# Ledger of designs, part 100: designed miniproteins, single chains, continued (5)

Each design is a single chain, and the fold is of that chain. pLDDT is the mean over its residues in the fold that is shown.

## One batch from the design tools (miniprotein)

Design m19694
Fold by ESMFold2-Fast:
Structure m19694 (fold): chain A 78 residues (1-78)
Amino acid sequence: KVEEAIKLAREGVKAAESGDIEKANELMQKALELVKDDPEGAKAVADFGRKLAEETSGYGAGAARTIANAAENIVKTK
């Protein structure tokens, strides 16, 4: 479940990097849905997103920061 969320997050960031913002948002939402009730899984997704934001640029970096912040909010609200 957590592994699938990380895979979807990675695919979402790649979609954003290629300019497909709608697909990026859909994939990132699916990743967050998988960990919405799993604070440890959400933390793993947040950590992954923060690391990926440092390794990419442009839309990809923006998408990676967005998913990291959203996943971090799941951790904080649980």
Scores: mean pLDDT 79

Design m19696
Fold by ESMFold2-Fast:
Structure m19696 (fold): chain A 55 residues (1-55)
Amino acid sequence: SLEELKEQIEELYEKNKETGDLEDEHKLVRAIHELDRLDSEAAEELMKELQKEAK
């Protein structure tokens, strides 16, 4: 579901932020692209939320 995908993205984002692992980064980018393909508005909203915490 879209909720499961969003949760996966949030988990991958936190893990990537902590580890800096290229494999985790690749999984994160792929998951974001998948969400954008299914629901671009939800993907944009989630990315804005995550970027606020990153900067």
Scores: mean pLDDT 77

Design m19697
Fold by ESMFold2-Fast:
Structure m19697 (fold): chain A 96 residues (1-96)
Amino acid sequence: MSEEELDAEVKRGIADILNALGKMAMERGDYEGAVKLYEKALELDPENADAHINLGKAYMKLGKYDEAIKHYRRALEIDPDNQEARKLLEEAEKKK
């Protein structure tokens, strides 16, 4: 592994931890806290489809449907075969 590859791996690992902490915040009803944690995860790993899906779910809980749609669309650009993201996008679009 190059230093660049090692640095990217460390960033992905920290992003996974932040994503897990965001899920815990969601379980506690701290939707604003979840948004901040998922945004930090995406700063470290911008192409994390799961983090985009989870951020969209947090925005749905906050009634921010346009923001949720944006992140579900981004998740599908990263992972076009993601059935959960497709279903969540359809649900968010119906709430407009």
Scores: mean pLDDT 86

Design m19698
Fold by ESMFold2-Fast:
Structure m19698 (fold): chain A 108 residues (1-108)
Amino acid sequence: SITVTQSPSSLTVPEGGTATLTATVTGDNIIAINWYKQRPGEKRQLLSINGVPVAGVPARFRSSRSGNTLTLTISPLQPEDSATYYQQAVGLDGVTWGSGSTLTVVPP
């Protein structure tokens, strides 16, 4: 089985600041590790595949991968970045989702 652990579970950061989210994936036969953004009332948006940004994602979203750890950095933060960010691990036998990291962007 694949396990995804995300940290922090929640954070609050001023607009114009930097948010750093991490996920650690454990298990065998991991094919891909992806970041998603979920806002209320919107479709879950794919941000990156294996640390590589997908087309149409703003350049202020940066992802990197080191071994089984994936990091998402958002800088500078905008109000629309308030969302829950989910890590998805894709394995040979299916997908596993992290529990999410909720980012709240506040006025400066």
Scores: mean pLDDT 86

Design m19699
Fold by ESMFold2-Fast:
Structure m19699 (fold): chain A 66 residues (1-66)
Amino acid sequence: MPSEKELEAEVLILAAAAFLVANRKAGNLEAAEKAEEYLKKAYEYYDAGDYEKAAEYARKAIEVAK
């Protein structure tokens, strides 16, 4: 089973990706671009096993895309 931190990062990354897709479909390009930058950072940290940083950047992606 993944750790609680890993699961939290995964859920936040999925939420951030959903907001990114929604903004792109709506034509909100500035919000989408900003969210994509943070989401890219979240994936980089997730791949490195730094789930706390992955969650942090996923939250930033959500914040700019909501």
Scores: mean pLDDT 82

Design m19700
Fold by ESMFold2-Fast:
Structure m19700 (fold): chain A 64 residues (1-64)
Amino acid sequence: MEEELERLEKEALELLDEAIKANDIEAVRLLVEALGLVRKARYSSDEEARRLLEEARRLIEEAK
């Protein structure tokens, strides 16, 4: 779980940096939301964390 959290956070941060440089406002919004979900997952139960990470993955893919 922790490794998955770190990987998703890193991926979202890298994509966010690229989206900011490209002035892609929609991608920035999606990636900021995904990062919020990843951070919330760290303080959630395992079941809740899985749901939050699934939603975060969806938002990251949508931002691509």
Scores: mean pLDDT 81

Design m19701
Fold by ESMFold2-Fast:
Structure m19701 (fold): chain A 57 residues (1-57)
Amino acid sequence: SLGERLRAMTPEEVLAYAEGLSDEELRKLFQVASELGLRDHALAIMEAARRRREAAK
């Protein structure tokens, strides 16, 4: 499952993975991390979203 995959990854790995995702995939990943209480993973996903917003394209 996506949750098991997230638990197997470090926050740094999640950040790198998230940088390649679409906005919809980022939202889904954040929801799963939040539901599982993976705070550091959720913060990494938010950081990826912030970087994409700043990059514009």
Scores: mean pLDDT 80

Design m19702
Fold by ESMFold2-Fast:
Structure m19702 (fold): chain A 74 residues (1-74)
Amino acid sequence: SVPKPRYESSVPKIYVNGVDVSPVLEYGDKAKAEEALLAFVRMYSEKPFTSAEELTKVTGIDEEAAKKIFDHMY
C-alpha cells in the first residue's frame, strides 16, 4: 500500500537552494507547469542559472514566471 499524501497539490514540492519553488509554477496549465518544474530542476542540477532569460527556455515558463523564480532563488 502506498501512503496517501496529506495535502493535495497541483504541482509537486521541489526545493532549490532549500527553497520551495513549486508555488511559483502553480499558475496556468498545471500539466505544463509540472513538466516545466521538472525541466527546471534538471537544468539547475547540471548548471546554475545566470539570468532569468535562461529559465524562459524551459517549457511552460514565461518571462514573468522566470523572474519570480530567479528572484526567489537568488
Scores: mean pLDDT 57

Design m19703
Fold by ESMFold2-Fast:
Structure m19703 (fold): chain A 66 residues (1-66)
Amino acid sequence: LTPEQQKLLEELQKLLDEFKKAIEQGDVKKAKELMDKITKLVEQLGGKDDADFIRKKLEDEIKKGQ
């Protein structure tokens, strides 16, 4: 991994942790904002197919949390 990719992976992990907390707290607005940030970051790392896959999983978690 390049140093740039490693920093993006560290940021991704932080955003995923924040997303999990937002879901646990029922903060749907925060969870959706984090989903958008996570999806964009995943697209930068692995491309659109990985981003689409992650977005769908995160949307499903938000729906289950409601």
Scores: mean pLDDT 81

Design m19704
Fold by ESMFold2-Fast:
Structure m19704 (fold): chain A 82 residues (1-82)
Amino acid sequence: SAALAELSRLELPLSQEELSAAILRYGEVLAAALRAAGASEASVAAVRAAVEALAAQPTLAAQQAAEPAVLAVLEAARREAA
């Protein structure tokens, strides 16, 4: 429930710096949850790398372009943890 509330908050107008910080923060929460669910360290590292690449993008358009890569590694990690 707290994670869903924070994901909703990410759709609000934030500064680029605030949005980047929030993405990195919740990337670490997702990484911890994936480890707890049994995902390999390689899968967790791939998710972290994709989230860091997304957070490093300076514009909304560049972040949107990076989103499919994050979704792909999250889906792979989810399937491994299942």
Scores: mean pLDDT 73

Design m19705
Fold by ESMFold2-Fast:
Structure m19705 (fold): chain A 99 residues (1-99)
Amino acid sequence: MLEEKEKELKELIRELAKKAGIELSEEELELALKSILVTLLIKEYEKEGKLDISDELAKRMTDDLEETKKVLEEFLEENKEKLEEVLEEAIKTLKAKLA
C-alpha cells in the first residue's frame, strides 16, 4: 500500500537525520517527505522530456502557501501510480545509504 511505503520512507528519513545529529519534529518529517516525493516526481518527468511541468511547479511554489499546497496535492494525485514506483526506488536507495 502507498501509505505503508510512505511510512517506511519517513522512518528512513528520521534515521538518516539522527545519524547526521539532527532531530526532526513530525511537521519537519512531513515537509521532508513531501519535498522528496515532489523532487522524485520532477526527476521522473525530466526522464520523459517534460521539463515545462517542473518549471510551472517551481513558479507556483513561490506564491501563497495555500495555493502551493493545492498545486502539490493535485500533482501528487495525478501521478499516484508513478509515485508508487518512485517510492520503491527511494526506499531502496536510502536503505543502502543507512546500511
Scores: mean pLDDT 71

Design m19706
Fold by ESMFold2-Fast:
Structure m19706 (fold): chain A 65 residues (1-65)
Amino acid sequence: SAREERLVAAVVELYTQPERSYAEVAREHGVSVATLSRLARGETTGRGRELFLEALRRAGVEVEE
């Protein structure tokens, strides 16, 4: 969905540009900073975890599953 794509893109931004704040990235991608923070910290389960892992893969971060 468009919302899921925005969340993934926001997490990718955080990992590729770590100098940026969570609030700034959340605002630019039109997502809740609370949701983005939980997702980016890996504090989600089910679908949220899948989105987090996809974002890490896109950002070039090594993920072991």
Scores: mean pLDDT 76

Design m19707
Fold by ESMFold2-Fast:
Structure m19707 (fold): chain A 75 residues (1-75)
Amino acid sequence: MLAENAEKAAEDGRKAAELLKKLGLEEAAELYEKAAEYFRKAAEAARAGDLEKAKEYAKKGLELAKKGNEILLKA
């Protein structure tokens, strides 16, 4: 479940970043892209059985996504 949730978050973040790049919102796109990368790492760590590392990566991804949302709302 944790690995699947992180994988979906990574895919959603990647799609959001692609859309934001098309709209010229580069800073927000970069943050969503970094968030997606951390969610992917979280999924990978979870599959390897390292749940502590998976949680750390997921938390980092959420923090980056939050910053991206903040920039998007101010744009």
Scores: mean pLDDT 81

Design m19708
Fold by ESMFold2-Fast:
Structure m19708 (fold): chain A 65 residues (1-65)
Amino acid sequence: SMEERLAEARRKVAAVERRIAEGRATPEDGLLLQEAGVLAAILGDEELVARATELSRRMREMGKL
């Protein structure tokens, strides 16, 4: 279901945020954020779009994207 997909996306984004905070983020995490952001935009989850966008910005500043 869409609810299950959003819940999974939120869990993945939370895991990426933790890895970013620990300095362990990888380029694959950038792809996860992009996928989560696209899904959130399609489903109108503005909070998840904003979160994925902010985390992607941090990854670019770290040179991981």
Scores: mean pLDDT 84

Design m19709
Fold by ESMFold2-Fast:
Structure m19709 (fold): chain A 64 residues (1-64)
Amino acid sequence: SPEDAARAMLQTLIDDSVAEKLSLEEFQELLDRVVRRLRALGMPQSVLDRLREEALKRGEELLR
């Protein structure tokens, strides 16, 4: 599904951010860009809000 594809994309962003040792701030900037792009592609705001929240929480656990 589009949601599963988006979730996989966000997981890749998290994994890459950890591997590259990005700061949480740098990760948040990239996350915001990905979410903005997914919104432009027509993903519902409620789904975007949930995916962003999940990715941000995971990023906060793994980065720093």
Scores: mean pLDDT 86

Design m19710
Fold by ESMFold2-Fast:
Structure m19710 (fold): chain A 69 residues (1-69)
Amino acid sequence: SAEAEALGRGLEEAVRLSLEGRHEEARRLVDQIAERYGLSPEQVDRAGVRIVLGADPVEVARELLARRA
């Protein structure tokens, strides 16, 4: 879905910023993603860890959206 693709791109960008040592920008983007998609920052952080470990960003995004209660 377009929502999963957009969230996946956001998660990938947050991971990239963190790996580049741009921690303040990464934190700000995590907070923006959490607010936009109705997620906690902790859920977004855990998703980022999965992407670092080789998970597909769009697949991770789809699972996050499905877990919104």
Scores: mean pLDDT 86

Design m19711
Fold by ESMFold2-Fast:
Structure m19711 (fold): chain A 86 residues (1-86)
Amino acid sequence: GAVSLALKLAKEYEKNGKYDKAIQLYENVIKVDPDNAEAYLNLGKVYEKKGELDKAIEWYRKAIEKGTGSIREEAQKLLEEVEKKK
């Protein structure tokens, strides 16, 4: 589906350091599927890689709110780790 393709493409941009393109794709996923915890989690990871820790915290909190299972657990761990960097 369109969401799955957008997530794959965003992850590829993220892997290649094209963070702004990855952000746009994850934001588009959230607009279409606002409960997509994976998009929130990955948006947090991209902002953390950019050094924008406050934005990373915001998106990790959204990933926890929307997520279940492994996505929620990863978001909780990353939130704890990024809060210790501030």
Scores: mean pLDDT 88

Design m19712
Fold by ESMFold2-Fast:
Structure m19712 (fold): chain A 66 residues (1-66)
Amino acid sequence: MEFEVEFVGDVTKGIGTVLRLIGDPRVKVERVGENKYRVTYSGSEEEAEALLEELKSDPNLKVKEV
């Protein structure tokens, strides 16, 4: 699964969610803009959907499926 994450609110609050992503060896993160990152997840579809839902629940982040 591939999606884009953008910081739209408090970066300090949003960074905690992003740091959990960077720690997962199944996650590849690429910077595509000043406050925008492309995330590629190579784990299961169920785990990818759970991750996407967690990211979408953060009001400091905008998440778009690619």
Scores: mean pLDDT 74

Design m19713
Fold by ESMFold2-Fast:
Structure m19713 (fold): chain A 85 residues (1-85)
Amino acid sequence: SPATSTLTVTFKIPKELHEKAKEIVEQIAADFAADPRVLSAEAETKVEGDTLTVTITVTAPSKQVADNIAVAAAIRLVGELEELL
């Protein structure tokens, strides 16, 4: 049965980089949504001061696939946002 995995990642990012960070998040969500193993992939961003909170939600045909893809998306997100700093 289809299953959903959700991961939340929090970053300290200067205000000037928030718009660029959101673009990176949206691109990552789109890339993972295009994976043929994925039924849906979404990322929600919340900004409070210098804190950017990203919630990644992946739905796949199995819990194992959903979990693995959500972790892969989180790893890519951390890497790309760290390169922004």
Scores: mean pLDDT 86

Design m19714
Fold by ESMFold2-Fast:
Structure m19714 (fold): chain A 99 residues (1-99)
Amino acid sequence: MEEKKKKELVDLVSLVTKRAVEVLESHGVDTSEFRKLAEEVIEAIENAEKITNEQALKIISQAFAILAAIQSLELGSLSPEEAKELIIESLKKMKEVVE
């Protein structure tokens, strides 16, 4: 049961990171920093003894923040630099929740 929760969260972080990489690289933005940070988040989730429902909800909330940043970039409401910064901040918040 706990392993299923971790897998779903890892899959979610991987999915939003992959989408962020694809969109930001299409705008000529270097994604190396947040790819590394996403890998650290995934490792932290996998290595956590337990993920509480509160921690899971916070991770899900930050994943939606990443998707919102990507959508705002595609709509022209954010610059690629602003979107990159918001994505990095969201990933840092995910890592803080699990550590």
Scores: mean pLDDT 85

Design m19715
Fold by ESMFold2-Fast:
Structure m19715 (fold): chain A 67 residues (1-67)
Amino acid sequence: SDDAVRQQADRQTDRIIGSIRSTSSRGRQGMDIRVRQGIDWASTQTVHSDDVIQRINDTYSQSMSDM
């Protein structure tokens, strides 16, 4: 159902955010790659892609602030 698609997208979003956060410790280049991969994946989704992209961008901004 539509609900299951949203739940799956949310799980993948959480995974991407975790990857960005963990990769930020390796420096900006690694983080930039993960952010781009996450946004590319999100753009192929039909459910809440805008919200997913916003969450990725928020994580990126926070990680940059911590550098």
Scores: mean pLDDT 71

Design m19716
Fold by ESMFold2-Fast:
Parts: C-alpha cells; sequence; structure tokens
Structure m19716 (fold): chain A 63 residues (1-63)
C-alpha cells in the first residue's frame, strides 16, 4: 500500500540522515537497521531497492 511505502521511505531516510551525522566514526549495517526499525536483512533489501546501491556503498560515497 502507499502508506506502507511512505513509512518504509521515512525509515530509510532516517538511516540516511544518521549516516550523514556520523561519518567520522565506524557505522555498522546492524546499527543503521536499528535506526530504521528493521531487521538487517529487510533494511539491506529495502535500502538497495530505494537508492539503487547498498547502505555500505552509500556510506562510503558520503565519506
Amino acid sequence: SAAAEEETLARLNRALRYMADNLDRPISVRELAEVAEMSPATFSRRFRERYGISAREALERLR
């Protein structure tokens, strides 16, 4: 549903902001998944679906 998609995008956007705010230290995918309130597997899949790259790749590009 549209509402479920909007919620997923909001959660992924929180994780992306968390990356930007914490670039000066090591960040794990598990930590990002916790911020997004998802399992690591769900977070990794949803992040790649939305942004076309892995969360790890996004973090490396922001540095």
Scores: mean pLDDT 84

Design m19717
Fold by ESMFold2-Fast:
Structure m19717 (fold): chain A 100 residues (1-100)
Amino acid sequence: MSEEEIREELERQLEAVLKKMEELEKTEKDPAVLKASIELLVRLLFQEILDTYRRNPEIPLEFFIEILEEITRRLKERFPHMAETIDALAEEAKRRLREA
């Protein structure tokens, strides 16, 4: 895949994840379950970035770090109350990208 195709695919996945998170905020009444569910969705999205990097070894690591940072920024804008958790997950994902 090209960098442009990867960016478009990850953007579509981010939009799908954000939509699912918004539906969870409307339907989930337990705050602890809601937070755990949003954290799981963030982990799954970051895992998809890592898996995409592993499938495209010719694409520079820096491209995936930039995408991860952009996605992290947008998630924190949407869920500012979870910013510390999102940042911690992003730092873990960046470490895994550099070790892959």
Scores: mean pLDDT 84

Design m19718
Fold by ESMFold2-Fast:
Structure m19718 (fold): chain A 60 residues (1-60)
Amino acid sequence: AEEEALIREVAERLGVAEEEVRANLENLEISAAEFKERLPTIEAAADAGRAAAGRPLRAA
């Protein structure tokens, strides 16, 4: 299905696991296509968060 390809693309762009993207879609009750449409806003928020947090940034 197209949704799996979109989920993978979103996961790569956000730098998160595909499972995390799926969980967010289920929690928000939106499609992967709608989530992709919001990616520019999400990416801007992530970039702002990284800049505000300073360096180095650590993953879990």
Scores: mean pLDDT 66

Design m19719
Fold by ESMFold2-Fast:
Structure m19719 (fold): chain A 52 residues (1-52)
Amino acid sequence: DALERGVALFNEGRYAEAAEAFARALAGDPDNERARTLLGGALAALGRAPPP
């Protein structure tokens, strides 16, 4: 649910909102590796820098 919203927001370039949606998806499903990966990607895009 939140994962799909996050993907749509990410595709629109709304990285901050996408990161929030992915964080919510991860909170509801902590073993969701895709949500973790997408959250990292959204945060990297938002900050223009990948995490260390």
Scores: mean pLDDT 76

Design m19720
Fold by ESMFold2-Fast:
Structure m19720 (fold): chain A 65 residues (1-65)
Amino acid sequence: MQKLLERGVEAAEKALKDGKSEEEAFAEAKRAVIQEAKRNGITLSESAIETMATLAVYEAKKRLE
């Protein structure tokens, strides 16, 4: 679980550093979480993915301020 969130944070942080919107950062965080989950054979609900992506964007923004 921690690995999934960290992948989301990394993706969101990179998107924001590249000048992408928060919507794009959220989409990239979602994609990163889904890919990492699939790689580890983990099944996540849509609500879990959205929650992790939301937390990832929030954490990425705090790291950049």
Scores: mean pLDDT 82

Design m19721
Fold by ESMFold2-Fast:
Structure m19721 (fold): chain A 61 residues (1-61)
Amino acid sequence: ARELARENRELWRAGAAPPLSPEQAEVVREIAEKLREIGDALDEGLRNGGLEEALKRLPGE
């Protein structure tokens, strides 16, 4: 009951969210694009093995 009410509340928020202004929509789009670029760079680094060395260094320092 309580969990179902919480899930409904989140779905309701998604449907009742006020429309973004054009400026706000642009900022969100820019952030999403930057995150995608970072993800692509990390993916390429992992494929080349460079990021594997960095990851080994991070936990052990």
Scores: mean pLDDT 63

Design m19722
Fold by ESMFold2-Fast:
Structure m19722 (fold): chain A 109 residues (1-109)
Amino acid sequence: SAEVEELEKKAKEGDAEAQTELGLRYFREGDLEKAKEWFEKALEIDPSNARAQTLLGGVLYAQGKLEEALEYYQKALAIDPSNLAALDGAAAVATALGDDALAAEAAAR
């Protein structure tokens, strides 16, 4: 669509918000490598982007890189302690790293 073409243009021109949105589209499509690349580009422009930090954590979690995912969720929470997506992500990683029985209990609730 014309909206995707405009998003790609803005992302290539260095718009960090457009880079984050383009990364999120790749993440939804399951292209984890391209999603990671675009979130990393957004963070090169704005390292304090809590949304891009949280989304990069989500990509790393999907790749099974649990310790790295936790690091990015913690970076997002250092910027915005009330970020629900980063709190949920950090809790999911902590459960996965800490106790398989707790992970099974959390999934049953």
Scores: mean pLDDT 83

Design m19723
Fold by ESMFold2-Fast:
Structure m19723 (fold): chain A 59 residues (1-59)
Amino acid sequence: MSDEELIEEYVDGAVRRVQAGADPDEVIRETAESVERELGPEAAERARRRIREAIERLS
């Protein structure tokens, strides 16, 4: 599985949490920490940006 496919799974999970009423900043922080642990800091920054963009579209 590619890094981008894994990042997309994390982004989808984060978006679902925000839609369920979780705090966006908390979700972004927690998800980015998980991505950094598995895929490194560059992937974490990509995930953070993608989650922010997706959340902004929901509002």
Scores: mean pLDDT 81

Design m19724
Fold by ESMFold2-Fast:
Formats: sequence, C-alpha cells, structure tokens
Structure m19724 (fold): chain A 60 residues (1-60)
Amino acid sequence: SMELKKEAAEAMAKGSMLFEGLSYEEALKIAMERTEKLSDEEAKKLLESALKGIEFAASI
C-alpha cells in the first residue's frame, strides 16, 4: 500500500538523519524513492525495524 511505503520512508528518513547526517527532507526523498521499489512485505519489515530502533533510542 502507498500509505505503508510512506510510513516506512518516514521511519527510514529518521534513521538516515541519525546515521548519515542528512537533513530530514533529503533523507525522506531518498527513502521515498527506495520504498517505491519495495514490495509491501519488504516495506512492512523496514517500518517495523526502523520503529523498534527509534523507540529504543527514545526509551528511558
């Protein structure tokens, strides 16, 4: 689904900011181009992995 790919791209963009030092806008553009090429299953796996990483980093 387009919404799933968008959510995965947003999560990936946050990760790219942390690891690659890109701006959110640049990271989101790259992530959107990447997720457009993925299957729904691949996008779901990326979203789950990225969200776990963000939650871990944000946890006390």
Scores: mean pLDDT 75

Design m19725
Fold by ESMFold2-Fast:
Structure m19725 (fold): chain A 74 residues (1-74)
Amino acid sequence: SEKEKLKELADRVVARFQERLAKSDSPIDPAAAGAALRSYLDSLIEKNPEKAKEILYQLAERFDPEVAEEIKKL
C-alpha cells in the first residue's frame, strides 16, 4: 500500500537525518530528534498521506536523494 511505502521511506529519511545529526557538533540527541521526526511523519502518513508525501520529498531532497527519486515514483 502507499501508506506502507511512505512509512518505509520515512524510516530511511529519519535514519539519514540521525546520521547527519550524529556527525554534527549539535547538542541535540540524534535518537530523540529522530524519534520526534518519525512520530510526526507517521501521524501525517495516517491523517494526510498526500501532505506526508510532499514533506517526505522535501526532507529526502535534503538528506537522501535516492529516497527522493523513489517518492517521485509513488
Scores: mean pLDDT 83

Design m19726
Fold by ESMFold2-Fast:
Structure m19726 (fold): chain A 61 residues (1-61)
Amino acid sequence: SMREQIRQLIDNAVTVKKMSLEELEKMIATFREFDAKHSHPVIQAMIQALEEKVAELKEKG
């Protein structure tokens, strides 16, 4: 599905670019602001995937 593809892309991007938790949270805030002005299923899927990645990283300590 599109959501699974987006989740894989975000997981790979976070790993390759070594993104910090703070950078991911800032990206979520940016996409949320964009979604508020122009709602789109892809943006919503990206926000969801980023939030899931943040939760995963927090659980890892």
Scores: mean pLDDT 78

Design m19727
Fold by ESMFold2-Fast:
Structure m19727 (fold): chain A 99 residues (1-99)
Amino acid sequence: AMEERIRARAYASPVFTPEERALIDAVLAGDPEAARELMRRSAEKGYPVGKLALEAWEAGDEETALRLARQLVHNKEIAAILQDIGDEIDAEIARRKAE
């Protein structure tokens, strides 16, 4: 229930593209190619969890790699919610300044 509510709110956020939503859905459905792509993108941005997940995948520890990939999904969903809240605050400030 809580996890589903977090995901629904995150996906409603304009910071998530349709491509990113599809990638996250595929990772949660257990698609290993989607999980690898998420790990690669995270590692390229320099995120420690993404680097560790990719290293585990390359070492053949798929269980650890997939666990860390799910952690990346959770972190990204929370970041999207925080961004959406920030955008709502900025819009309200702009509206009050116009009055």
Scores: mean pLDDT 69

Design m19728
Fold by ESMFold2-Fast:
Structure m19728 (fold): chain A 111 residues (1-111)
Amino acid sequence: MRLTPEQVEKARELAKKAVDRAVDAIYEAKQKGLSPEEIREVARREVARTVQEAIDKGYSDETVALAARLAGRAVDEMIKAAETGSFDEIRERALKVVDEEYERLLAGEEL
């Protein structure tokens, strides 16, 4: 499906919002001593919530689908990093993953 530049930009911003919320949820879950499986579930619920809010606000299905893909890749990296360290580093790395996938789309690479 061919996205407009505006849809790609909206998807990037939505993905970053989902990632930011997921990082906060992962941090809280880890502090509560949840298992890696429970932490993954919490992160995915925050992404799903952000996606549903965007649908409710009238975002296009294409924009929402792209944002969910970008956020999902970043969440997988966050969960791996959460086993070893700093939440500031996890957040920076996750947001960088979103930006790298965005740049690939602008360069004409398929996600």
Scores: mean pLDDT 76

Design m19730
Fold by ESMFold2-Fast:
Structure m19730 (fold): chain A 82 residues (1-82)
Amino acid sequence: MSPEAERLLEEAIRKAKEGTEEGNEEAVELVAEAAVLVAGLDRSLVPSVAKTIRTHLDAHHPTNAEKSEAIIAAAEALRAQG
């Protein structure tokens, strides 16, 4: 994995561990940026990926704690792939 993607995922996990709505929103943006980098896609897609992640979290993980756990799991899975 690139050092930049690794840094973004470490920061995302840190933000999600706060267990707050703001921390989760920041973590989603960081995971989206890391996912785009890992996939080798254009950075212009980051807002679209972040929206997709937010939509999924809102549909399947209604609480801030559940969203935090899902974000941490996704970030760790991306780290394991790179």
Scores: mean pLDDT 85

